Designed miniproteins, single chains, continued (4). Designs and how they scored, part 3

Each design is a single chain, and the fold is of that chain. pLDDT is the mean over its residues in the fold that is shown.

## One batch from the design tools (miniprotein)

Design m12077
Fold by ESMFold2-Fast:
Structure m12077 (fold): chain A 81 residues (1-81)
Amino acid sequence: LTTEQRVLLALARHGPLTVAQLARLLGQSPPTVSKALTRLEKRGLVERRPGDPPVYSLTERGREEAGRLAQELLQRQQAEQ
């Protein structure tokens, strides 16, 4: 999984999170998470909410994308057999 995909899944599961909370949850550096959040925000999948520190949440589109990704991952790990 890319950092962007992991961020989408974390926000879908845990709700709005700060960069620091995402970095700890994902085992990534804050700059790496911040860069992923910037890319997701430009794609319209995540929005930054004002605050100190700011929190990030999924847009409707981001929720749909995270749902598709989660289902794909579950199907891969839970292969039919």
Scores: mean pLDDT 81

Design m12078
Fold by ESMFold2-Fast:
Structure m12078 (fold): chain A 86 residues (1-86)
Amino acid sequence: DREKIAEKLLEEVEKFAEEKEKELKEKVKPSEEEFEKFKEEAKKILEETKEKLKKGVEEKDTKLVLLAPLEAKKKIEELYKKVKEA
């Protein structure tokens, strides 16, 4: 069931973003400005991923359903590293 897989994968990306946000706040302790930028960019990635998953389900594109969450996690990890290295 492609729809159930998409829902589960989206939930995993959301949890990953929450864990990175928590780690950033606890371990990196960035400025309020950098932390807000991270949250805004992560939210945008999640919204884009949700739209891609919806499209993948509607168009029966299994590759899109599987790859969009992985790309989202990679983008969130890159955002985390950028804030950590700033």
Scores: mean pLDDT 84

Design m12079
Fold by ESMFold2-Fast:
Structure m12079 (fold): chain A 72 residues (1-72)
Amino acid sequence: MLKSTKENPSEETIKKLVELLGDENEAVRLAAQKELVELGSEKVKEALIPLLKDENPAVRELAKKALEELGL
């Protein structure tokens, strides 16, 4: 694996968007899912796969939909 020359802000962004998938506000959850899909990177897919087993059913559902939108 090759390292990036800089820490990519997208990794921190992905982490924050993942947290927002569990937000109590449905509009916030949907916005986070959309942003993750728009980022569309392999890092997003890697972050979403573990969420399919998350304790929060809203997180699981949105992770599934995001992965389907990303072609999985």
Scores: mean pLDDT 76

Design m12081
Fold by ESMFold2-Fast:
Structure m12081 (fold): chain A 66 residues (1-66)
Amino acid sequence: AEEKGEEYLEEGKKNREKVDKKDIEKLKKQIEAAKEAGDKETGKKLMEQLLKYGTYFAVEEEKKLE
């Protein structure tokens, strides 16, 4: 169980290195804008994009969407 989580995190690290931290921050701002507009559907789609860049960022934003 723990090993499967570790492999997923390793993939997230590789993708994170290919994406600038500023690109991740832009996605977070877009998610917040969608939440303020009441557009949860757009917010969820942006969250799925964050999952490609790293699980840590996606999990935190998902909690805020609830």
Scores: mean pLDDT 62

Design m12082
Fold by ESMFold2-Fast:
Structure m12082 (fold): chain A 55 residues (1-55)
Amino acid sequence: MQVRAVRDVEGPEPELVSFKKGDVLELLAESEDFWLVRNAAGTVGMVGRDAVEYI
């Protein structure tokens, strides 16, 4: 399942994925506060639910 970034996120932290507004990410898992996603480079990490939307 894919989600789209609604804003830019910079995440040099190892638990966070960096991406730009409009980037498409693969949704791997969901929780109440964050989602686990994979970006186009194959990097897996957490993202806040407020930063992405379903497409």
Scores: mean pLDDT 72

Design m12083
Fold by ESMFold2-Fast:
Structure m12083 (fold): chain A 62 residues (1-62)
Amino acid sequence: SMLQEEAKEFLLKEGKKYGVSEEDMEAAAEIAEEVLSEFPSEETLEKIKKNGKEKFKELGEK
């Protein structure tokens, strides 16, 4: 779906920005696709973007 593609693209961009491992980026994208397949909404997408950004920032810090 369009929402799943947008979530995946966002998470890959943010993960790369914070120096997150490819493995962690792929895991986050897979979880996001699963959540959006069950709850396909813009609200779910925004929640995924917010949580993903916060988590990747945390993982990118020492």
Scores: mean pLDDT 79

Design m12084
Fold by ESMFold2-Fast:
Parts: sequence; C-alpha cells; structure tokens
Structure m12084 (fold): chain A 60 residues (1-60)
Amino acid sequence: MEKVEKIVKFLLENKGKAFSVSEIAKATGLSQATVSRILKEMEEKGAVKRNEDGKYEIVE
C-alpha cells in the first residue's frame, strides 16, 4: 500500500478522532518524517485539519 494510502485509510477508519504525527507513524509503520510531510501536504489541500494540540484529523 502506498504511504499516503496507509495514512488516509487509518484516518478514515478513525474519523472524528485527532492523532499526533507520532501516533500515526506508530499505527501505519511509517517514519515520523514521512507522516509529517504527508500530513502537511494533506492540510494544504484541506483534507486534514490540525488542532491546537498539533493533532490531525480527516476533514471529511
């Protein structure tokens, strides 16, 4: 599975919950650097939002 697809699938399966970069990295088996990059790109596209605690959730 593509790295982006792993993150998207995890967030969609946990819709309405917010996760840190570290939590997503642990859940997907990806590095924190890879997760951070992908989440930043997704946030720029409006697909995820970052809360005050630095945690990300899917917008849909």
Scores: mean pLDDT 80

Design m12085
Fold by ESMFold2-Fast:
Structure m12085 (fold): chain A 68 residues (1-68)
Amino acid sequence: GKMEKFEELLKELEADPRVEVTKVGDKTLIITNKGSVSYLIGLTLRLIGDYPEFEVEVVGDKIIVTLK
């Protein structure tokens, strides 16, 4: 279900040393980029492609993903 997708994404991001992830409520993750700008762009595109259950927004060095 949607909650399993949320937990899957959270686990993937927590395993990534190039990002810091913060859970906000039950549906939102704030991803802070610790890598290059190219990494931020690549991660954003991958999230849009692989996680269509989420709304994806980029604000500065952060990606905000919210479960639909």
Scores: mean pLDDT 86

Design m12086
Fold by ESMFold2-Fast:
Structure m12086 (fold): chain A 57 residues (1-57)
Amino acid sequence: SNSLKRELAITQFRRLSLKVELDLMKKLNAPESQIERTQKEIDELDKKIAELDKQVS
């Protein structure tokens, strides 16, 4: 696989990992600041995934 496809796959996996963490944080009533920070990281990864997907498609 080329480096862009690998980067896309790694970025998608990181997003999935953070989504699982976010869901657990909400269930365990983690501090709002931690929830907001994790959500912001997911949002940034969503933008990166969209950009990478355009490059590999």
Scores: mean pLDDT 86

Design m12087
Fold by ESMFold2-Fast:
Structure m12087 (fold): chain A 94 residues (1-94)
Amino acid sequence: SIYEASDEATRYLFKGLEYLNKGDYEKAIEYFKKAIELDPNDVLAYIFLARAYLKAGKYDEAIEWARKALEISPDNPFARYLLEEAERKKKEAE
């Protein structure tokens, strides 16, 4: 059921946020990916996944997932900010 998948996706999104807040970026990434698998149109899950990669220092993945968020929502200011921040940090790490 689409409603069951969406509800479970929301639970995984909240689990990802709990781990992100604790600094457990590996588990945050895992749960945000599970949320996307159940609801691939949830822009918020893509944004939080990009943020988790950014905080983990995985800038290439942060850029990739921020771009995917912008493919779903081209005018999303949070996705744009994360893309710019990830690109900036990647340049500083080079």
Scores: mean pLDDT 88

Design m12088
Fold by ESMFold2-Fast:
Structure m12088 (fold): chain A 81 residues (1-81)
Amino acid sequence: SYSIEQQIGLALRAIGLIIDAERGIKRTKNEEAIELYKKAIELAEEALKLALKGTSEDAEKAEKLLEEAERLIEEAEELEK
């Protein structure tokens, strides 16, 4: 079942990823990295919306979007090196 604790947890994860990606955009001049950070923000924003809908199916979709956003942030960080 989709609990209030799970809903809050997913929302906080999404907000954290948005902040991390925005910091990445401000830090780098690498255009490919900026594109990945922007995509990660889009996915995390969609995950936040799904988390707030309050269904187990939406929570599962939100988790997958957050995992993809995390992967994109890691890829962007590698491009900055």
Scores: mean pLDDT 87

Design m12090
Fold by ESMFold2-Fast:
Structure m12090 (fold): chain A 68 residues (1-68)
Amino acid sequence: MSEGEKQLEDLIKDIKDGKIKSVDELKNYTLTVLVGGDVQNALDKIAKALGVSVSDLTGKIKIITIGR
């Protein structure tokens, strides 16, 4: 599995465990995605874990794309 996929799973686990309680706390987190990666799928999973819509996450999470 890619490092970015593991980071996403760890983030979702932290949300479910109550370590991340709100969308506002996500401003301190960065999601790293490979070039060509599915950013929308990652955002959908985070939104479901927090019980919010994907639109509520727009501009709240920093997304960095990296090559290879």
Scores: mean pLDDT 70

Design m12091
Fold by ESMFold2-Fast:
Structure m12091 (fold): chain A 75 residues (1-75)
Amino acid sequence: MRKKLEAEIALTFAVMAASLGDAKTAIRMVKEALELGLKPDETLLEVLRRAYEIAKKNGDQETAKEAEKLIEEVE
């Protein structure tokens, strides 16, 4: 269960980063959770959508585009 625990920790950090307005870190941690084998769930999708909104508000087009691609990939 090592990879599952690491994936869950990564998703938790993604949630925290999004809550702090750090879209880039939230996206990075979501990608890490997916790489560790986390199955996409509603929490992961909510984090991606929130990160997309934060990145758009901050003018970070690169992070916003990455969030949009991940949303499409996991839906």
Scores: mean pLDDT 82

Design m12092
Fold by ESMFold2-Fast:
Structure m12092 (fold): chain A 85 residues (1-85)
Amino acid sequence: MKYTAVVTAVTDSKEKAEEVAELIEKLLKSHGIEASYSIEELEDGKYKLTITIVTDDEELAKQIAENIAEYLKEEGFKDIKVEIK
């Protein structure tokens, strides 16, 4: 069975969203973890970053998602949400 963790966060910098998302995706993929991201431009000129992680370990999915959320918070992202499916 596979578990999906989704982390969303908002920033006012597209460059920051792209740099952070690429770093996270590369790091996770280098460790054999399936990861993808998307960036959506919001009407108020802000950017919504969505990071999706897929793994067969529910606890690992939760731990990775929490670590990503804390990292995004330290990088100044707002409206950070974590969902596990």
Scores: mean pLDDT 85

Design m12093
Fold by ESMFold2-Fast:
Structure m12093 (fold): chain A 55 residues (1-55)
Amino acid sequence: MSREERLEEAKRIIAEGLKNGVPWKEVAARVEALGASEEEMKAAYAEVLTAQAAA
């Protein structure tokens, strides 16, 4: 999985988790399992929040 593909998958996991009320620690664990760094996880989370605020 490329870094870009991993970031997109992380954004998908975060968006679904937030939509369904999944605890952040479980969402973060699934994103971490992709090999995402804390910085990549933070970037994905920020993008998801921005997209949701724009919708």
Scores: mean pLDDT 79

Design m12094
Fold by ESMFold2-Fast:
Formats: sequence, C-alpha cells, structure tokens
Structure m12094 (fold): chain A 86 residues (1-86)
Amino acid sequence: PMQQIRQLASQIQDQNIQQSVIQLSQQTIDDVNRSTSVDQVIDIGRRTIRQIRDIISQSQPQDQPYIQQIGQIVVTYISRRIRDLS
C-alpha cells in the first residue's frame, strides 16, 4: 500500500503535512505487520484514525481529499490484517 500512499501524498501541497502522512502511514503499516493479535491491530487502528483526523484538521482544504484517500487505504489494510488474524 505504500506505493499508492506515496503517489497520493505527492499531490499534497503542504510539505510538512505530506511528510507527516507518509511517516504515519509507514509506521502504522509496520506496526500492523508486526502485530499477531486482533486486539493489538484494533488499538493501532484507533490511534491511527485519530492521528489522521488531527492531520486533516491542520491541513488546507485542497489537501484534505488526498489525506482522506490515504486514510481509506490505511484503514483497508488494517481491516485485511484483522481478517487474516481472525
């Protein structure tokens, strides 16, 4: 999922927001891949969703659609991991 995330992030005009979104996404994917329990993945997901909302609140209106799309990719990845562990 990081290739698609980086492609979407390249459209974000605010470079600080762009870097924050890439770093958060990479960290979340790494944490999810290291997790072996459903509860741990759910906790990671909740924290990540809150952090994405915080980034959206700090972002320009022009950047928000790309951040939302990245958030959807990350949430989809988390959901797949939960199913794999269930």
Scores: mean pLDDT 88

Design m12095
Fold by ESMFold2-Fast:
Formats: structure tokens, sequence, C-alpha cells
Structure m12095 (fold): chain A 72 residues (1-72)
């Protein structure tokens, strides 16, 4: 348990250091990817994800989602 805790704390510290070096655009790409992967886990198709995005998000966010879906 304690060894797992130290490993998690080390990974969190490394992620915090990377966060300071990441641009706002890179952070947005990471968030978009995580959202797409989560939606797919719930059984949403690429088309359903895009439709929901078009109804609820800005055109710029929809374009980012379309680009990420084409990579997957």
Amino acid sequence: MEELKKKVEKEVEELKKKKEELSEEEIKEILVKGMIETAKLFGFSDEEILEIARENLTPESVEMIEKELKKL
C-alpha cells in the first residue's frame, strides 16, 4: 500500500511539472481525448459524440473533436 502511494505521488509530481510546460492548446487536446475515450466506454459512436458536441459545444471545440476522432 505505501509503495503504491509513493508511486502515485511521484507520477502526480511529474504530471504537475509537465502541466507547467504544457500550452493551453496541448491541455485542451488532452481533455478532448479523455472525453472521447470516456464516451466510447459508455458505448457512444463517433457520429453520436460529434452530434452531442455540435449541440453543446463551440465550433472550435467540435473541430478539435473531429480531428481527434479521425486519429482513433
Scores: mean pLDDT 69

Design m12096
Fold by ESMFold2-Fast:
Structure m12096 (fold): chain A 114 residues (1-114)
Amino acid sequence: SERIAGLEKLVAENPNDAEAWRELGEEYYRAGDYEKAIEAYQKAIAIDPNDGRAWRNLGEAYYKLGDYEKAAEAYEKALAINPDSRIALENLAKAYEKLGDFEKARELRERARR
């Protein structure tokens, strides 16, 4: 992918560009390369730990790999930054359902419907 190659070059030349690392992760996620997406999101978060979008995206990539505990942890971090994020609330609810915590999932969906 031209977009992936361009972002890989950008982060190689500018390794402290948090936005470029997040965008590279998003491109790997779209390509189905969830492990590479996780690595890129972890780089973005190490530079900018307050990027709620990077935390949510990290959770989505862990969810795709079936790591529901790490997905829930990442979504909780996203919600600490953006408490009203309906997407993060709904995704966290799905992760808790996979973990068998149906009561927490219900409470999170109720919060998302506010």
Scores: mean pLDDT 91

Design m12097
Fold by ESMFold2-Fast:
Structure m12097 (fold): chain A 77 residues (1-77)
Amino acid sequence: MKKALVLTRGADKEKVEEVLKDPSLEKVYYHIFVDPSLVALAKELGKEVVRIPGFSMSDVVKKVEELEKQGYEVTVL
């Protein structure tokens, strides 16, 4: 099953680290207000990291809907 992680402002580092341990998770999406250290951690673990364009939570909701329509199991943190 395809898995994706979407990071938002206030994502808990401990929860992010646990989700990133899943080898089936290949893609991480992040909003502009996410802690840069979490983005760096995902890159260090070899995940594909993609910025969500825009400045509102509606951009995050739209990305989650797009991924779910593509058959991804989406985790939002």
Scores: mean pLDDT 82

Design m12098
Fold by ESMFold2-Fast:
Structure m12098 (fold): chain A 78 residues (1-78)
Amino acid sequence: AIPISSVREVKLAPTIIRNAKVTLTPELVRGFTPGHAIVVEPGAELTVTDEAAEILRERGVKIYVLPGGSVTGLPDDL
Protein backbone atom coordinates (compact mmCIF):
# COMPACT_ATOMS: atom_id res chain seq x y z
CA ALA A 1 0.00 0.00 0.00
CA ILE A 2 1.08 3.59 -0.71
CA PRO A 3 0.99 6.00 2.26
CA ILE A 4 -0.59 9.39 1.46
CA SER A 5 -1.49 12.47 3.52
CA SER A 6 -4.55 13.51 1.46
CA VAL A 7 -6.92 11.95 -1.11
CA ARG A 8 -5.89 14.87 -3.39
CA GLU A 9 -2.58 13.04 -4.00
CA VAL A 10 -4.54 10.41 -5.99
CA LYS A 11 -5.03 11.64 -9.58
CA LEU A 12 -7.48 8.88 -10.54
CA ALA A 13 -11.17 8.73 -9.51
CA PRO A 14 -10.75 6.34 -6.55
CA THR A 15 -12.98 3.97 -4.63
CA ILE A 16 -12.97 5.38 -1.08
CA ILE A 17 -13.22 3.04 1.93
CA ARG A 18 -14.70 5.09 4.80
CA ASN A 19 -15.82 4.08 8.32
CA ALA A 20 -16.02 0.43 7.22
CA LYS A 21 -14.31 -2.95 7.45
CA VAL A 22 -14.04 -4.27 3.89
CA THR A 23 -12.63 -7.56 2.60
CA LEU A 24 -11.41 -7.57 -1.01
CA THR A 25 -12.43 -10.92 -2.48
CA PRO A 26 -11.49 -12.22 -5.96
CA GLU A 27 -15.10 -11.61 -7.09
CA LEU A 28 -15.03 -7.96 -5.99
CA VAL A 29 -11.62 -7.10 -7.51
CA ARG A 30 -12.49 -8.68 -10.90
CA GLY A 31 -14.91 -5.75 -11.30
CA PHE A 32 -12.12 -3.15 -11.14
CA THR A 33 -10.70 -1.65 -14.33
CA PRO A 34 -6.91 -1.76 -14.91
CA GLY A 35 -5.13 1.01 -12.97
CA HIS A 36 -8.06 1.60 -10.60
CA ALA A 37 -7.24 3.34 -7.29
CA ILE A 38 -8.53 2.52 -3.79
CA VAL A 39 -8.14 4.95 -0.86
CA VAL A 40 -8.43 3.75 2.75
CA GLU A 41 -9.53 6.61 5.05
CA PRO A 42 -8.78 7.05 8.79
CA GLY A 43 -10.68 4.49 10.86
CA ALA A 44 -11.33 2.22 7.88
CA GLU A 45 -9.92 -1.32 7.64
CA LEU A 46 -9.19 -3.14 4.38
CA THR A 47 -8.37 -6.87 4.28
CA VAL A 48 -7.02 -8.41 1.06
CA THR A 49 -7.17 -12.16 0.35
CA ASP A 50 -4.20 -13.83 -1.37
CA GLU A 51 -6.29 -14.52 -4.50
CA ALA A 52 -7.54 -10.90 -4.63
CA ALA A 53 -3.94 -9.63 -4.27
CA GLU A 54 -2.91 -11.52 -7.44
CA ILE A 55 -5.81 -9.98 -9.40
CA LEU A 56 -4.90 -6.50 -8.08
CA ARG A 57 -1.32 -7.05 -9.31
CA GLU A 58 -2.53 -8.29 -12.75
CA ARG A 59 -4.84 -5.27 -13.12
CA GLY A 60 -2.35 -2.72 -11.74
CA VAL A 61 -4.82 -1.61 -9.04
CA LYS A 62 -3.15 0.66 -6.44
CA ILE A 63 -4.11 0.93 -2.77
CA TYR A 64 -3.47 4.24 -1.00
CA VAL A 65 -3.68 4.63 2.80
CA LEU A 66 -4.35 7.81 4.77
CA PRO A 67 -2.98 8.15 8.37
CA GLY A 68 -5.22 6.04 10.64
CA GLY A 69 -6.36 3.71 7.86
CA SER A 70 -5.30 0.05 7.97
CA VAL A 71 -4.61 -2.59 5.31
CA THR A 72 -4.00 -6.29 6.04
CA GLY A 73 -2.94 -9.11 3.68
CA LEU A 74 -1.53 -6.84 0.95
CA PRO A 75 1.91 -7.72 -0.53
CA ASP A 76 4.67 -5.07 -0.11
CA ASP A 77 4.65 -4.35 -3.88
CA LEU A 78 0.96 -3.25 -3.96
Scores: mean pLDDT 80

Design m12099
Fold by ESMFold2-Fast:
Parts: C-alpha cells; structure tokens; sequence
Structure m12099 (fold): chain A 65 residues (1-65)
C-alpha cells in the first residue's frame, strides 16, 4: 500500500512538471490536461508539490481567461 502511495506521489510530481513544461511551451490544452491529472493524485503528494500545483493552476486560469 505504501508503495502505491509513493508511486502516486511520484506521478503527481511528474504530471506537475509536464504541466509546467507545456505551459512554458504555450501548449495550454496539454498543460491543462496534465494539471487535471496531477490534481487527481495530488492527495498523495507532499505539501511543496501541492503548493506548486496551486500556483500553476492560478497561472493557467489567468492565461485561459
């Protein structure tokens, strides 16, 4: 069970990094999908990853407005 939780936490970090990279590239659609994926597993992530996720979400929402 702890192994699965660790894998989910790592997945959240990977998806967050992908979302950040897509946002830098201007690929808003892919950034948004990666962000949604990261949010689905964010409960397993550490506080720093969740903080970065919130910051990315705010930045992406601003660009999609």
Amino acid sequence: MEEIEKEMAELAERLLELAEEYLKEGNLKKAFYALIGAKMVAGFADEETRKRLKELEEELEKKLA
Scores: mean pLDDT 79

Design m12100
Fold by ESMFold2-Fast:
Structure m12100 (fold): chain A 60 residues (1-60)
Amino acid sequence: SMLTEQARRGLANGKAALAAGDPAAAIAAFSESIKLAQEAGDTRLAEEARRLLEEARARA
């Protein structure tokens, strides 16, 4: 679905932001990815994004 693809894009953007040393941008991207994954009903993707969000918060 479009929502799942957008959630995956948000997850990829968040991972790229973390690799670039920008945890604030990563937090924003992962937060959006969680919302989109939840709307898509993709529990696994939402859980992955939440785990990465907490990692980004720990680095902020």
Scores: mean pLDDT 87

Design m12101
Fold by ESMFold2-Fast:
Structure m12101 (fold): chain A 102 residues (1-102)
Amino acid sequence: MEERERNRRLATEIAEAMLKAIDEVTGGSDVATPEAVQAGFRAGLEKLREHGVLTPEQAEKLYARFAALPAGEASRLMTRILQALAEGDREKFEAIVAEALA
């Protein structure tokens, strides 16, 4: 599988998992609650762990970090992580994760 196709497919799987988790909490409502947003972040991090992109320890620590951040900052952090992943920039991805866990 070409790296570009693989990265795009992984990003799609993560996005779908996050949306599914949000829908499960909201019951299909368009209203995103803080609990639904946190469930989305958890689902995204679990997919990254399942694909070996994050260690179990990194996924757990990042989930705790997202829970502690203001919603806007948590969303920006997740966007940065997903963009680095989609770009295939492993060094940038690892730097973002390290900064978030500092």
Scores: mean pLDDT 76

Design m12102
Fold by ESMFold2-Fast:
Structure m12102 (fold): chain A 64 residues (1-64)
Amino acid sequence: MQEEVERALEEAFEALERGDLEAAQRALGKAIDYAQRAPQLSRETLERILEAIERVAEAQAAAR
């Protein structure tokens, strides 16, 4: 579970750096889904999920 969350987060951040908002949203959705199914996540992983949510939201606002 944590490994799946981390892979999805990595995919989301890579997509954001490429400017691929659709791929970033898809990867973030996967990360959140895996996180909800995980019995426990590290604080670091939770912080990265929140960071990804914020960055995707900012990119969506910028795209307007």
Scores: mean pLDDT 79

Design m12103
Fold by ESMFold2-Fast:
Structure m12103 (fold): chain A 84 residues (1-84)
Amino acid sequence: SMEIEHRIELLQKRLDLAQKNGLTEAASLLQKAIEYLKRAQELKESDPAEAERYLQLAMEYLYEAGLIEGKASSKAYLAKKAAG
């Protein structure tokens, strides 16, 4: 669907940003989430149950990536505040 395609596009931008900022673990998790979302999209009509499992796995990886990104953002904020 166009909605899933849009989500994948946004996640690709997040992946590129994570790579540029050296967030290697977050980048790995985002890449896995993108792959699982693509697989879920492929299976949505033929095997909805498997599609749902891939969506669940993608959401788990996105959650973990988000925690790393959030921690990195907080660290950057504190470093900027300490610098003046």
Scores: mean pLDDT 83

Design m12104
Fold by ESMFold2-Fast:
Parts: structure tokens; sequence; C-alpha cells
Structure m12104 (fold): chain A 68 residues (1-68)
């Protein structure tokens, strides 16, 4: 997996963790970073599976931001 995809996924997971703890500010910060890294992965990756996963992470992170 592309390094940026892995990091974006980790940041999204941390965002959900902070949401469950009630830390909305930290959850939003992490989700925004996840979106940024996922967008970079979409631009730089040549692997279709990595691009697909990055798009999924971006959509999930954007939904998380909207719900907070």
Amino acid sequence: MHPLVLRAEELLALGYMYKSLGDKEKAIELAKESVKLAEEAIKTSKNEEDIKRAKEIKEEAEKLIKEL
C-alpha cells in the first residue's frame, strides 16, 4: 500500500477514536489531515487499488468532519 494511503488510514482511525472519547476538536484535526494525505495519494499513486482506497478514506474523513 502507498505510504500516504497507510498514513491517511491511520489518521482516520485516530479521528474515530477521538470522536468516541468526545474530543471533537482533535477528531476534526485528524480527519482534515487524513483528507489532505488521501488527496496527495490520489495524485501521486499509479496503483488503481491505492487510488480507490485513498478515495474511500477521503470520503469517510469528509463525512466524519460533517458529523462533528
Scores: mean pLDDT 85

Design m12105
Fold by ESMFold2-Fast:
Structure m12105 (fold): chain A 81 residues (1-81)
Amino acid sequence: SRQELELLLRLTEQEIAEFEELAKKTGDPLIEKMVELLREMREAIRRALAGELSEEELRTRVQELSKQAQELLNEYKKKQA
């Protein structure tokens, strides 16, 4: 629904702000790549809200970006161990 997309957009924007702050503090390229993926997710959600992207296309894109994000997070965690 539109309400679910608007909530997802707000959560994504919050995560972008948090990871941008972390990227500034650490200079870590993995965190910078995470910010880029979150920005792509934000754009996909915005396009869906504008009616430019179908629900199915949005779902596919979010799943793809989430897999990439999980891979980056796993690499980041290995560096912190």
Scores: mean pLDDT 84

Design m12106
Fold by ESMFold2-Fast:
Structure m12106 (fold): chain A 94 residues (1-94)
Amino acid sequence: SELKEEARKLAEEAEKLKEEAEKLAKEAEKEGDKETAAAYRKAAELAEKAKEYAEKAYESEDEEEAKYLLRAAEGYLGAAKIAIEKGEEVRKAL
């Protein structure tokens, strides 16, 4: 039950991060900042992958498979957070 709760929370965090990244990408596009927009879109894509793996972990009937999928989701979520930070660095450099 704890693995399923962790997977659900991770999926919720990934969805929120995806929505934030998509909003930031649209704002950068309105400013004509194509490089920052591309960075935030990459963050949204990685967050979507994190959500996908977290949802698979939640649906898994095998504890070992659920653990593997949860670790993959954590990895993608971390990558998405780094991509957002990189987007912020690019925006500051312009």
Scores: mean pLDDT 87

Design m12107
Fold by ESMFold2-Fast:
Structure m12107 (fold): chain A 62 residues (1-62)
Amino acid sequence: SPLVQLLEEEYARTRDVVKRAALHELLEIAKQDPERAVEYLKEMLEKNPELKDFFEELLSKI
C-alpha cells in the first residue's frame, strides 16, 4: 500500500515522541484497512490541535 510505505518512511525520519506514537497507530490501522487509516487521520486533525500541521502535511502526501 502506498499509504503504508509513506507512514513507514515518516516514522523512520521522525524523532518526536508524540508524532512517532501517532504514526505508529496510523501504521497499525493502515496495514489492516487503508481507508479507515485515512478516516482516522481526519479524526485526529479535529481532536489534536497541537499536531494539526503535521497531520495536514501527511494528508497532502496521500
Scores: mean pLDDT 80

Design m12108
Fold by ESMFold2-Fast:
Structure m12108 (fold): chain A 67 residues (1-67)
Amino acid sequence: LTPEQQAEIQLAMARMYIAVAKIIKNPSKEELEEMAKRAKKLVEEARKLGADEEEVEEVLKEIEELK
């Protein structure tokens, strides 16, 4: 995988965590915190690999909206 491909995969995984969190009707605080933490880590990895900054900002805003 190229760094660009790896960045795309990291962002896709972050978006998956966000989607799962949105589907859960009554998530525990621990579940939301863990999903947000994992999603943020994936976004930061993608950013280091050269992900599009606009996409990074969009995903980070979605994570912030989870709580």
Scores: mean pLDDT 78

Design m12109
Fold by ESMFold2-Fast:
Structure m12109 (fold): chain A 67 residues (1-67)
Amino acid sequence: SREQALRRVRALADAYGIELPSEEPSARELGEMVREAALREGWSEEEAERIGEAVEAFVRELRREAE
């Protein structure tokens, strides 16, 4: 279910210290939030972009499996 996918996404966000909004964000928005958080923590632009893209892809796959 989407609820299971959201729980997995929240677990990942907690692991990386990312605060999620009250509304369910899109996969793209989650990827952008992770990228911004990585940049804020001093990661390189390349590393931040890579992790953001990985999170977006992961969330899209989880939501596809939950449907």
Scores: mean pLDDT 72

Design m12110
Fold by ESMFold2-Fast:
Structure m12110 (fold): chain A 79 residues (1-79)
Amino acid sequence: NEEIERARREGEELRREVREEAERRAREETERAREEGTEEEAREVEERQEKELRQAEAVGEASRELRVSGTRIKLRIDS
């Protein structure tokens, strides 16, 4: 159980790092587009960044679940 909790924490940290990095890049790209581009370009950047951010969250979530599931399988086999 302790090993599963550690795997969850490590997975959550990884998920958070992926999300924060994606959010940071999304904000920088959106701000740049608003300063330099047209309203249409800014909207396209926002839509693209939203999709990338959702994808990054999905990747982070999958990585978290994979780590937890892997630990559970190992404990089931080793137990």
Scores: mean pLDDT 71

Design m12111
Fold by ESMFold2-Fast:
Structure m12111 (fold): chain A 74 residues (1-74)
Amino acid sequence: MPLLSKEETEARLEKALAFIKENYPSIYEEVKKIVEETLKILNDPSASDEEKKKALEEAENRIVGLIIRGAEAA
């Protein structure tokens, strides 16, 4: 299965980060760190497609968990 291009994936992460900043500002800094960690893996030329896919999946799960916890704190 073809992965999204680096540019397309980066654009999606940027859009998600903007959404978090507007709607869940309390978790924005933590989400930004997750995005930065994920982009570091995506920009690693030695990382396999499977490692990149796993990093994206783990980032998505971590962000969803933060949104749920952020909503509980409101």
Scores: mean pLDDT 74

Design m12112
Fold by ESMFold2-Fast:
Structure m12112 (fold): chain A 76 residues (1-76)
Amino acid sequence: MSKEELLAAARELREKARELRREAERLRAEARRLKATGDPAAIREAERLEFEAEVLEGLALIYEGVAKLLEEKAKK
């Protein structure tokens, strides 16, 4: 794999990580709105959305980690 291909793959993974983080932010914003209602059913739904956001943030970290490894390999 060429240096250019490694850097292109790293950029793609960083963009995917960015998209995952934006989605996690949207889920957290929705969870905050649901919690503000004071409805127990809405609060339980908010907790599920917060868990989904946490999973997406974890996936973003994995993608960023792989991108960093590809960038480091491209330097050699």
Scores: mean pLDDT 87

